# Designs tried in a protein design run: designed miniproteins, single chains, continued (4). Part 39

Each design is a single chain, and the fold is of that chain. pLDDT is the mean over its residues in the fold that is shown.

## One batch from the design tools (miniprotein)

Design m13329
Fold by ESMFold2-Fast:
Structure m13329 (fold): chain A 88 residues (1-88)
Amino acid sequence: MSQEQIEAALGYRQLTAAVEALKAGDVITAENQLYRASLLSELTEEQAKKALEANKAGDVEKAIKMATDAIESIRPLAERYEQAERQW
């Protein structure tokens, strides 16, 4: 199993939690999850940083869009990680 697949799975969870927090108006949880996603996954670093900046600016719709785009970019790798775990 590759490091990229593990990072994608972790990033997927963090970005999903960030989107849920943004929709609930929990800006602090969203900021923390976006920051963690920007550090753990090089695959989503740029989009997570843009989402973090949008959240800090109060642009919740842009933050949700950027985080969702990052989720979609890593979804295939995150799904491969889950499938590989089930193949053993």
Scores: mean pLDDT 76

Design m13330
Fold by ESMFold2-Fast:
Structure m13330 (fold): chain A 93 residues (1-93)
Amino acid sequence: EEVEKLIEGIFKAIEDYNMEEANRLLDKLKEVIDNLTPEELKRAQELLSKLMKRIVELIKNETDPEKRKKLNTALAKVFDLLNYVKKKIEEME
């Protein structure tokens, strides 16, 4: 599915420290999210929560301070998008 593919693309970009690509895909995912049904939004919430956990594991295994800063920036952006999805679900219920 498109959401699953975008999330995997985002994770690969973050894992490669390619913040430009990660931001591009996050923006595209937000656009997709704006057109999702309530059921699809709940699925996106689950997938974003799993993405956050995967990024936290990358941070735990990273010793370089500059790379850790990039990973923490990516984590914050994913957290913001997750909160955006949660708010959309609440507004639809």
Scores: mean pLDDT 87

Design m13331
Fold by ESMFold2-Fast:
Structure m13331 (fold): chain A 79 residues (1-79)
Amino acid sequence: SEADELFRETLKVLFFSTDEEEIREQAKKLASFFPKDISDKEIEVTTKSLKTLLINMGVEEEIAERFGKALKEEILSRR
């Protein structure tokens, strides 16, 4: 699915890039898949779970934290 391909692209960026612009671009793309009426609590739980998943898949903790923060900001900006 398109979501699966986007997640694979996201992993590639997070494994091989430290560029803030590329990380933010991927966060923006992924944020577009979230419902606009998502609650603050759901955003917090989802971004925390995603950070844990990324770290477990081998993404550096600092990069995963940065991506999670960018994703939260992009989701909130879409309300």
Scores: mean pLDDT 82

Design m13332
Fold by ESMFold2-Fast:
Structure m13332 (fold): chain A 100 residues (1-100)
Amino acid sequence: MEEIEKLIEEARKEGMEEAVEAIESAKVLAEKYGKYELAVEIARLAVEAARAVEAVKAGKASAEEVERIMREIRVLLAEILGLEAAEDDTFAELAARYEA
């Protein structure tokens, strides 16, 4: 829990608003379903994805790296909620952020 809060603060200070929103949504899902360890992992990957996007914009990384991280996030989201929970609005919002 403290780890997620620290990651939110770091992302907010770095101006990574989409990462902040994704981490906050993952925290809500973890609280609802009791999958805190997966939420921490998603939070770390969200920060990594945001940094990878900035590296791609700077010409220092490939878009394929971002795609790889986003795939990992989608797998972990499915593990937290199960496929049946895809009807949950919070899950739909999180999935949409990492599917594009």
Scores: mean pLDDT 68

Design m13333
Fold by ESMFold2-Fast:
Structure m13333 (fold): chain A 67 residues (1-67)
Amino acid sequence: DEKKKKLEEEANKVLGDMLRTSRDLQEQALKLLEDGGSLEDVQEKLDQAGRHWKEGKAKVQALLDEA
C-alpha cells in the first residue's frame, strides 16, 4: 500500500520537525534560566513548546488516520 507508506513517511517528517522545534524552545527556556531571566519568560518558552507539540501531534494523528 504505497499511499499508506507515503502518509507514514510524511507523518515521520512532521514528527521530526515538531520534536526539533520543541527541543529548540526548551533549550531557549534553559538558556533564559541560566542567564537570570524571569520565571515568566521561561514559562512563555515552555508554553510555546507545549503548543507546538500539541499542534504537531494533531497533524501527525491526522496523517496516520488517513494511512
Scores: mean pLDDT 80

Design m13334
Fold by ESMFold2-Fast:
Parts: C-alpha cells; sequence; structure tokens
Structure m13334 (fold): chain A 113 residues (1-113)
C-alpha cells in the first residue's frame, strides 16, 4: 500500500540519518514513524510539516544536524506527494529507492566536508 511504502521510506531514511540526530530529534522521528501507521497520506504530509517546523525551530541542533533532519523530512514530503498521485506499485517503489539514495548521497557529501 501507499502507506506501507511511506513507512518503509521513513524507516530507511531514519536509519541512515539517525547517527547525525540528537536524542530529542531521534525520539521525534521515531514517534512520527509509529504515528504514521494508520494515517492517510494527507495526514502524513501534515505531520511531516509539523516535524519540519519543530526541527527548524530547535536551538539544540547544530547546523549540520538541522540540515540533515530538514533534508530527511523534505524528502519524505516529496515521497508522500508522489505516492498520493500514483497507483503504480513499481513506480511507488522506485520513488522510495530514489529517496533513500538521495539521503545516502547527502550523508556522503557531509562526511566529505
Amino acid sequence: SKQELLVEAARKIYELVKPYLSPRARERFEKFIEDLKGKSVDEAIQKLRELRAELEADPSLTPEEREIGLFAVDVLIAVARYLKETTDEEKGRRIVENAVEAAKKLIEDIKSR
């Protein structure tokens, strides 16, 4: 389902970015992933926007942690929007794979700085 693909994307991206997040940011992301189960795609997009605002306003995050957290949320918003518009399961899976790859490339870029 679209919801299962979005949960899969959120989990995979979270596992990649988790080492770069504060304990507070990790707790928020983990709660978001759990809360995502049973939500519509529109409800998920709204929750992602709320998480984005919380991360942007969090003064405890370093600039790098904020960049990573906001990137992860923005990628998941893009995935949710694309999944809303498609009924093709293969296309949905490719969107998730592309999102995970984008997160990997960001982490590699940051590690090279």
Scores: mean pLDDT 82

Design m13335
Fold by ESMFold2-Fast:
Structure m13335 (fold): chain A 94 residues (1-94)
Amino acid sequence: MLEVEIPEDASETVKELIEELKKKVNEIIEEGKRNNWSKEEILKRIDEEVKKALVELLEKLQGASNEERNAEFGQFVAAAGKLVKAAEELIEKL
């Protein structure tokens, strides 16, 4: 399974969204392996889940200050970026 380090100072919202995204990414990779999906199909499905998680984050940040929104968005993007990079490296080995 892919592992990603979540910043200790990240909000519970960011932590929960990244943990769910990590679960979804691992499920997509395992399903892709079982069904012999192309690398492009696996990456497309991962990208879709990242976009869904980002939309959920932005909805949960409605009414937050610009400073709080920027901080949580930055934390999410950093963690999600590391997860996607790890997934791409794993998929290259398939």
Scores: mean pLDDT 80

Design m13336
Fold by ESMFold2-Fast:
Structure m13336 (fold): chain A 97 residues (1-97)
Amino acid sequence: LPNVLDDVNDKPLTEEELKRELEKLSGIKLESVEIEPIKNPGQNLPVGIIRITVEETGVVVEMVFMDGSGSPGTSRSRSAFLPGAAELIKLGVEKAK
């Protein structure tokens, strides 16, 4: 039972793809999803920040997208990011309401 998600992890998702998948998983309408690349000088550094804005509440959820083994909890494939992000969006809406 290898990680099936790893078989489809060919590259990071686009902002539009992330928005659609997060809306599907969370059931919450999003205003925007932005991917901000971070200039990497060459080690275990974030390769990008994913910024998610909820349409109804204006809540902003930021997640760090890391490459390599820099930190626990950020070594997830892009496919594993989506469920966690959807949970955070739901919590953000509940807390802000």
Scores: mean pLDDT 60

Design m13337
Fold by ESMFold2-Fast:
Structure m13337 (fold): chain A 84 residues (1-84)
Amino acid sequence: MEKLKEELEAKANEAKKAFDAKTDEEKITLPENAIKEYTSLLEQIDTLGKGQPVTAHREFLVEEYTKALEEATKLLNEVKKELA
């Protein structure tokens, strides 16, 4: 379990450094694409879940995608503020 956490933290740090090396256009486009993707995934879960009981797995996916969408939105706003 600790190895997986260390790998995830290392990948997060690597992704941040890679993002910082991107062009200003890419820094805007990447979070915009992420927002679009996670919004679509949440809409698909809602559509497929019509009439189905709420499961722990569905709640987990909604929570994870909602967090990812929130983080991408925050990143986009921070990038736009920095570039303005």
Scores: mean pLDDT 73

Design m13338
Fold by ESMFold2-Fast:
Structure m13338 (fold): chain A 63 residues (1-63)
Amino acid sequence: MTEEQMAANVEQAAAVAKENGHDVDEVLKMMALTLYSKGYTKAAEHAMSLMSPETKEEVLKEL
């Protein structure tokens, strides 16, 4: 899979979470950590750009 495909998956997951009343930041946090662990650094950084500053700091601390 490409970085662009992973970034598109992040956008879709965030949209689905919002529509279903789930915590978008929690979904983005889990995706960012998973993407970094698999080497999709650009897609992970895209996910981090969509989350709140507080959640982004938590992700950076866990990396």
Scores: mean pLDDT 80

Design m13339
Fold by ESMFold2-Fast:
Structure m13339 (fold): chain A 77 residues (1-77)
Amino acid sequence: MQEILDEAFKEDPSLALLLVGYKLRIMGYLLDGDFAAAEEEIERAAEELRERGASEEVVEAARRELERVLEEAKKKL
């Protein structure tokens, strides 16, 4: 999973910056207690990755990474 993202980021570093941006947005919504908005950001990240030409394999790996961030944050709240 992470290896797929690492290879994609080597080909296009802008995808790495995009994913970091979405992680920050998700964390912001979680701090506000807005879990629904955090989940919506995961879907927006997937759509933007597809628009930028990322493969479905990369999109799926990114969704899993963002879902992992969301799940870990929920356990710490």
Scores: mean pLDDT 79

Design m13340
Fold by ESMFold2-Fast:
Order: sequence, then structure tokens, then C-alpha cells
Structure m13340 (fold): chain A 73 residues (1-73)
Amino acid sequence: GEGLEKVKKSLEKEKGPDGKVNVYSAMSRIQLEVKDKKVRDAAIESLEELSKEKGSGYVDVEEAFKRIKELVE
């Protein structure tokens, strides 16, 4: 859906050369750019959960987006 496409674009804008994003930066951009509350909340929850599971403030964009899709679909 449009919300998921907007999430992917937001993550791509924050993505570094290693394919990872800073979780705080990604969440802030998603809060500003993703207006669909269900998609936005799923994206924030997925990023927080992945950050906790990895023990890192950086998460892989492809892994994060896959988890967000699983929560929304």
C-alpha cells in the first residue's frame, strides 16, 4: 500500500552505505512522513523491537522493512 511505499522511501533516505539505518533517525523520519497511523505505528514498533533484539541502534533496512510488512499485511 501507499503507507508501506512511504516507509520504504523513508528508510532508503536514512540508509548508510552498509545498508543500515540509525533507529532513532528512521523513527523520526517515519513519524514526520508516514501519515497512515497503522503503518506508522507498525514501523516504529518493528524498528524498536529489531534494535532491542540486535542490541544495536542500527538495523538493516531490508530486515526492518520485511518485519514492518509482516505486521501490516
Scores: mean pLDDT 84

Design m13341
Fold by ESMFold2-Fast:
Structure m13341 (fold): chain A 76 residues (1-76)
Amino acid sequence: SEMEEYLIKKLKEKFGLSDEKAEELLEELKKSSLSLPELEELVKKFKLKGTAEELFELYLEAEVILLKEAVDRVFK
């Protein structure tokens, strides 16, 4: 999906992950309830150079962008 492609790109840019590691992290995010403790576990597991808050912000950014694009397509 467009959201998944956007997230993989941002995860690679933000945290310096390989394609394989970004895809693994995306699959873990899809299985997660996105609670702070679960996000902190993902940061530790993937040894991210960032915080659980930054990871959550990237996820929300991707969702907001897709929602705005959908609204714009319907309106004009």
Scores: mean pLDDT 79

Design m13342
Fold by ESMFold2-Fast:
Structure m13342 (fold): chain A 76 residues (1-76)
Amino acid sequence: GLSAAIVALVEALQRSKSPRVQELAGKALQHLYNGDYQGALQALDQAIDTARREGGPQELIDALEALRAQVQALLA
């Protein structure tokens, strides 16, 4: 569920070396806290794109995509 996806992302971010991905993921979590699911999706899309461009670890990309899927489901 959503809480498990958030925990997985936080753990992946703690292992990450990307300040930009950490910033964007942090913004996504802030949007989620505020109930702004559209803002969260935009920030997650930017975080995923940045992680892929930087050659970030697959575990981080997977955690970001899993959270994105959970947020998208809340809008459906």
Scores: mean pLDDT 85

Design m13343
Fold by ESMFold2-Fast:
Structure m13343 (fold): chain A 78 residues (1-78)
Amino acid sequence: SSMRQQHLQQGQQYLQQGQQALLQGDNEKAAEYYEQASLHFEKAGDLVRAHSLYGVSAMLRGDDKKAEEHHALSEREA
């Protein structure tokens, strides 16, 4: 569907922005972009990538428990 394709494109754009922010050492901005990428991949049905990116976002925010939970979910969806 066109909505699914749009969410995949938006997720990919946010993922690229998150990677760039991380490379620049801006962990807070990277976490924000990875969280947005996760939400778009979830809406697109890409649950493995969604949970993985949400876990990375939580880790960058210092929420180790939340990061562990989403890492486990990503592994179950794979």
Scores: mean pLDDT 84

Design m13344
Fold by ESMFold2-Fast:
Structure m13344 (fold): chain A 77 residues (1-77)
Amino acid sequence: SGFELTRRALQLSLRNFAERLLEEAGIKADISLPISEEEYKKILELLTPEQQKALEEARALVEAALAEDEAARAAAE
């Protein structure tokens, strides 16, 4: 469904951003899709404070976008 595609795309974007931050830190890692809470915390520990903030902000935007999509669907039904 369109909902599943949107959710997957947002999760993929967050994962790709996390992988990019790790690569900039000189770390090669395979990240799960979706990123688990445990894996997310481990990633943060490997990043600089500046990168941690960037990842946390990106995650917040993804969570907000997912919530907006869910609310829009509820309003349409």
Scores: mean pLDDT 78

Design m13345
Fold by ESMFold2-Fast:
Structure m13345 (fold): chain A 96 residues (1-96)
Amino acid sequence: MEEEQIRRVLEKYFEKVFGVKPNEDILEELVQTLLEAFELYKKNNKDYSPALEFLEKKFGVKDLGKHPLIKEMAKIAEEDPEVSEELKEFFKGLTK
């Protein structure tokens, strides 16, 4: 269920920002990466810091929370009634 919600948020992000659907291999890699980050968030009592650090290392990017990708995904998740509140809070936490 959560994997499908992450996939939906990513698909909406790519369509909104790039006007195209993402490559399936890239989409699947991003889904699995975000799912792993979300599991880290849950395992660490909803502390987004370990998840953010994991994502920054995985993508080789500093200040990932300020990146348009994370900010737009957080907005898309917040606006989607089918996305769980826990997943919405996770994405919002990453934008800090």
Scores: mean pLDDT 78

Design m13346
Fold by ESMFold2-Fast:
Structure m13346 (fold): chain A 58 residues (1-58)
Amino acid sequence: PTPAQGAGLGQAAYQLGLASAAQAEEIARVGNDGGDVAAAKRALGSDGAADLATKMGL
């Protein structure tokens, strides 16, 4: 996964109501710092958000 994919996941999860604004901001931060998407999935804290990440190829 790329930083851009992590940031995109945060935005998508927020738009779909699967993540709060604070969670989306944390996911974007992880993405911008070159973090992995497993950390972003963990930050989301929900099965629906994790499923979305998987469907996005993350």
Scores: mean pLDDT 60

Design m13347
Fold by ESMFold2-Fast:
Structure m13347 (fold): chain A 96 residues (1-96)
Amino acid sequence: MEEIEEVEKEAEEIREEARKLYEEVKKNGDERTKNIAESMLAVIDNLYDGVKALIKKGREDPEKAEEYVKKARELVEGMRKALEKGKKVIEEEKKK
């Protein structure tokens, strides 16, 4: 149960950071940077939906909870990599 809550919280934090970055770029970015931020957020949202589905399954089947948590952690790592890549590309576009 604790591991499930930790994974869910981490996924939510990454998604919130991605959303805040998207909102900043939407306000101040050019068209190309906005498209990059939108693509980043779309990838993270899709992975987040997967995390939520796995967490639900882990809560419904405690005997397989460890397996679902492991799969959810892999999706959270994917979210983190998407966010870091998006941040890097956005910063490179800002540098000119």
Scores: mean pLDDT 83

Design m13348
Fold by ESMFold2-Fast:
Structure m13348 (fold): chain A 97 residues (1-97)
Amino acid sequence: LEGEIEFINEAKEKVAIIMRLEGLEKGEPEIRWEVNGKEIEIEPKKMADGAWMATLDKIEPGAKIRGRVRGLESPARLLLEAIGADGKFELLAEGEI
């Protein structure tokens, strides 16, 4: 299974983007970020609660971000969150893959 999500940083400040996968029972996720058409590979980290996370820091205002997830052998829930300079979390998107 694979999934894709797209976001534009419409904030006037830099943000961090967190991609979180919940409920994955089988497979090892490969998470790839694309920033303004250039691919960046980040190794996802398995958290103590069993969720997988990948973080992309210091995203400039107006940047177009695309996240891709591969390597899933079971369904999972994908969450995309932004953290602003004030430290507050904003849910940008969620879905099942």
Scores: mean pLDDT 75

Design m13349
Fold by ESMFold2-Fast:
Structure m13349 (fold): chain A 104 residues (1-104)
Amino acid sequence: AAALRAAIVEEAARRLEEAGFEILGVSADRIEVASPRPDALPLALRAAYEAAARHGLTVREARVEGPRGLAAGDTVTAVLTVYSAAGEDVGPITLTIRYTAPPA
């Protein structure tokens, strides 16, 4: 379980960096990124879903916590529940997005 979570987190972080996100931190079950993009959350969720799928796993639930009106300086946290093909819970992965101001 822990090794599968770490592999998904590492792959998702790689995909997010390729997509232009700033990587603030990566651990075995957590990814923290920064982006000025208003669509950062759906893009980051897509990266996590694709990373899980590459390892034969499915993200079935995403719980999103944060302010409804996003502004520079706001943080949104998504907790993803990941399942194996057999329906076994692999454990949660936490994705945190810090919204930044566009570069001057």
Scores: mean pLDDT 78

Design m13350
Fold by ESMFold2-Fast:
Structure m13350 (fold): chain A 87 residues (1-87)
Amino acid sequence: LEQLSLEQAKESFRKLLEHLLSDPNTSEELKELAKEYAEKVEKAKTLEEFIEINREFIDELRKKYPNDPVARYFADLLALIVQEVES
């Protein structure tokens, strides 16, 4: 797999965020958490910072919302972005 650029990685995150925020099954608490991490992602200056921010987000989603299917699905998609960036 080709290494993603920082801007391509951020764009992939933005698309996932838009889908999450438009899903009627997404809780307000999950939307708020996602917006907080979106701000951190936009401020990332390197792929390493992008990966670290997303790892923290995935970890928080899995710990706080282990039984929420929307949160689980979103965390899995974020993990795929991280894998693609690291490849």
Scores: mean pLDDT 81

Design m13351
Fold by ESMFold2-Fast:
Structure m13351 (fold): chain A 84 residues (1-84)
Amino acid sequence: MLLSLEELIERIQKLSPEQRKEVVKELEKLPLDLYNKAALLISTASELSFEDSLKVAEALFSKLSKEEQEEIKKALDEALKKVE
């Protein structure tokens, strides 16, 4: 199943603040550079509208390789499934 940024942002926005903090903790398994980008995505999705969060996510991902994008998406999906 292909993970979309839209789906991941929607799932993050449905979480409580406590659940988002737990997701960030699970992401500590990522390399520091990718962790920082994923944490920024969660922070942005917590503070901004869906549309603005998606624009930030797309801008962040535009600077990543396809492999790095898939690593972040997979880590987010796994962390979200544990917290949901």
Scores: mean pLDDT 80

Design m13352
Fold by ESMFold2-Fast:
Structure m13352 (fold): chain A 62 residues (1-62)
Amino acid sequence: SSDLEEMEKWGEEVERNGLIAGLSESEATALSGEVREAFLKSREKGEELLNKQKELAKQALS
């Protein structure tokens, strides 16, 4: 299982989506860290934060 690799990809995706949604670089980086920490506690928590950020980016682009 490449769980750590998947976690890093989720972190990068959340950071990018945060920037698209209008977060600062520091805020996007902090959120990326939160997603990685959530993933380490529970995959479901990491996935929830990832999906929340995808929706925020989608709303910002609409």
Scores: mean pLDDT 77

Design m13353
Fold by ESMFold2-Fast:
Structure m13353 (fold): chain A 82 residues (1-82)
Amino acid sequence: SKAKSALLVAHMGAMVLATRVWLRDLKETDPEKAKEVEKLLEKMEELLAEAEALVQADAPLEEVEKLYEEVEKIYEEIKKLV
């Protein structure tokens, strides 16, 4: 449903926001790790934008779920770096 797709996009947005907060602190404590996290954040933001476009186009839930799974994988990778 569109409502379920919108909820997944909201969760992706929360992961992006959390990463931005961590990145700000990392830039001061570990600039090299911060560069790596920044590249991963950029990929998450691209996937979020694609998911938002899919929801707006009323695309099938399964397409939004695939992007959500990709964002979750990147988020778990970021957690291993921080």
Scores: mean pLDDT 88

Design m13354
Fold by ESMFold2-Fast:
Structure m13354 (fold): chain A 57 residues (1-57)
Amino acid sequence: SEELKKELEKAKEDYKIAEANLQRARQSGDTATQLAVEHELEEIKKRISEIEKKLKE
């Protein structure tokens, strides 16, 4: 599906942004932001996995 491919690209972009945000939070010692971004990264990984699974079906 073309829509699923676009969703996958968006999810990978979101992951890259979240990784950058995590690095900044770690450098500043912002523990609350670190925890929030780590949770966001887990959700994005789950979304990527589900989209890739659907693309193979």
Scores: mean pLDDT 85

Design m13355
Fold by ESMFold2-Fast:
Structure m13355 (fold): chain A 104 residues (1-104)
Amino acid sequence: SKAEELKKLADENLEKELADLPSLSADTKTLAKYVEELAEKIIKELGLTKEEVRNMTDEELKKKLLEKGIDEESAEQAILILRGYLEKKEEETILKLIEEELKK
């Protein structure tokens, strides 16, 4: 079924990228890049925008992930990754706006 195929694809991508992280653990920038790429892949798989994800509750995100055939444990892990990524991007945006204001 399409749901089973989507689950396997999401699980394989998540597991494969997480398995690569320990071998690259010596470089914090490399780890941060992989986490960012993983978060963007999850958002794309859900068919949502970053803004939509920010405005959703963790329960709504979990429901969407489960509807895509992702298991509960992987869904909870994906939510943690998404929240951390979006929080970091919001902080970077705020910092950039402050820097531009200080240049005036």
Scores: mean pLDDT 66

Design m13356
Fold by ESMFold2-Fast:
Structure m13356 (fold): chain A 55 residues (1-55)
Amino acid sequence: PSYGEVLGRVTEAEGRRHGNPEAGRRGAEAAIKAGQAGDVLGAARASSTGGQEAA
């Protein structure tokens, strides 16, 4: 799996853990897309944003 895919799974899990799976899923999708585009920093940022919204 790509870096974005791994971040996506982690971000979605964080969303479920914090009681906001919707935010986690959105963050996961953004991280996967950024990772596929070769934007490693964008993928990390999307993951962080999704986790923060979930918290």
Scores: mean pLDDT 66

Design m13357
Fold by ESMFold2-Fast:
Structure m13357 (fold): chain A 86 residues (1-86)
Amino acid sequence: MDSLRQQIDRLIQQLNDSLQNGDLDSVRTLSDQLLRLGRQALRLQDYDTASRAYGAVSRGYNFIGNLDDGIRYAVQSVRARRLARQ
């Protein structure tokens, strides 16, 4: 059974590969999957994992031209990172 963090990290790697290959459909699909898992991480108060997911979602949406959503999730990534206090 994979942890939520492991699932998100695997999807981030797949997103990075799709970004390098210019695969718009895969970038969209992976960004949507990462957004769902990032929201789950946020509900679990796993702010570090949520920050990583939202940062990846921001990059994906910017790449496919959803600039408003890209900005929105960049802000969410920064907020989650600030909540990941040690």
Scores: mean pLDDT 87

Design m13358
Fold by ESMFold2-Fast:
Formats: C-alpha cells, sequence, structure tokens
Structure m13358 (fold): chain A 61 residues (1-61)
C-alpha cells in the first residue's frame, strides 16, 4: 500500500511536470512533496511522508 504510493512518487520525480500534477490531484499534495524531496535528495522528508501515506491510504480503504 505505502510502497505503491512511494513507487508512484519516485516515477513522477523522473517524469514530466504534467505527471507530477496528475499524481498530486489524485493522491494529494503530500505526494508532490515526496516528488520534490526525491528530486532534491532529501531522504528525511521521504521517510516521514512514507509513514504519513501508509496511514492515509489505510484510512481511505
Amino acid sequence: LADELYDTAVEAAKGTPEEAIKIGSELGPGVLMAVNAIRAGDSQSLGSLYVQYQVLYLQRQ
């Protein structure tokens, strides 16, 4: 669950701005923050966001 969201953020970080916008609209602004953190190499923010997304994804299911 959280792995899927993380993989999506990693893929978006390598893609185009349009892909990042699409992901942000579907999964929320936290995924855009994860994309930006991946591009900047900020592993601390990534760890925090991964945990937050695990909780959010479980709440939505």
Scores: mean pLDDT 59

Design m13359
Fold by ESMFold2-Fast:
Structure m13359 (fold): chain A 104 residues (1-104)
Amino acid sequence: SRREEALARMRQEIDKLLKEFEKKVNEATSLEEIQRILTSFLGKLLDLMQEAMAAGADPAEVRRLGLEAIDKFKEIVKKKYPQAEELVDKLEETFRALLDRLAA
């Protein structure tokens, strides 16, 4: 179905996004650079979620995949920069607030 195709495309794009994110985080040399990378990739994730919903994907499944991607972003950052945990938590809170606004 178009719903299953939209969700499958979102999964593929998230996998690509996670690989690019991990590479950029591993190359980063400062917390300011991590903040810029994380902000940019959260924006890209939101765009992928909106595109999947516009293509007919189930909003609940889109939200679930988005939250799973955020957890993976957090683990990637924590592995290289344990000191960035508060920054990651604040950006997750911002992302969740944006998701709640999309549902309204």
Scores: mean pLDDT 83

Design m13360
Fold by ESMFold2-Fast:
Structure m13360 (fold): chain A 72 residues (1-72)
Amino acid sequence: GLLEEIRKKVSDEELRELSDEVQRIVLEAVAAVGLFDDPEVVRAAGKLALYLLKQGVPEEEIRELLIETLRR
């Protein structure tokens, strides 16, 4: 799936590029879908957020896209 492809394209080291604001959006999105206790889901969501930002997706749209992807 999309999360598996993104997990391979985005390294763990690149997750350090996430701002505190985007990290908060990731945690809020994961919490909104009830998966906040799973560190692998948080990590995958962070990689997806970074990927979307690098594609030019506005920060305001990241939260909704993360929630939609995590619910699938």
Scores: mean pLDDT 75

Design m13361
Fold by ESMFold2-Fast:
Structure m13361 (fold): chain A 80 residues (1-80)
Amino acid sequence: SAAEQAALDERVRRYVARLWKAIEDGDYETALKLAEEAKKTFSPEEIERLLQVLENLRQQFAADPEKTAALEKIIEILKE
């Protein structure tokens, strides 16, 4: 339904924005918490979509080893 799709899009959009900001700010504790929350609340299809977005985040953080390591840990959590 349109309501279900709108709720899904809003949830994914808000999650991505929060995750990106946490990593950009070096708030890795919040980033890891967001990954655990997504793992528990998102469907496999939503997780697959998120993993594709994380490929783009790798390019944005490529010059920062700490941010790259945090992103890799997030990907690991989401794939479990």
Scores: mean pLDDT 77

Design m13362
Fold by ESMFold2-Fast:
Structure m13362 (fold): chain A 55 residues (1-55)
Amino acid sequence: MDKLYYKIVSSTMKPLLKALVRDSKGNLVDTIYGSTEEEVRKKVLEKYPDAEEIK
């Protein structure tokens, strides 16, 4: 029932980008990696369809 949020940030390792997925209380739920923002966003939404992006 908790709303999930994600933020796409630069990674120090390849792939170059990661999404930090957090719950409404700020707890880290998952980390999803990808080479592009589009790839990372697609992976987050496939796993968590209702997750909201924080820009």
Scores: mean pLDDT 77

Design m13363
Fold by ESMFold2-Fast:
Structure m13363 (fold): chain A 99 residues (1-99)
Amino acid sequence: AAAEVIERARAYLRERGIDPSLLSDAGAVYLAAGLRVLEGVREGRGEEAEEEALREMEPFVEELRRKGGLDKEKAAADAPIVLALLREAAERLGIALEN
């Protein structure tokens, strides 16, 4: 379940020209979810895309909670990469992200 979510997230990122090896499992899952939401917003399906992204992440989030939460060191390393790629995607899609 969690492993399948990670594999699908990495495949989703590769399909979009993003190298998932730059990210932890959590970083890849959260970036893929954020990109799905941005694509949905562009299509006028923001709420539906958010619900779909949350359902896709659910098995990973449950496993993460069972293991005591996020690895803070990996999360800190992932954060600037995830934020930069989300901003780039939003700009490409014509979505204004607030500061």
Scores: mean pLDDT 81

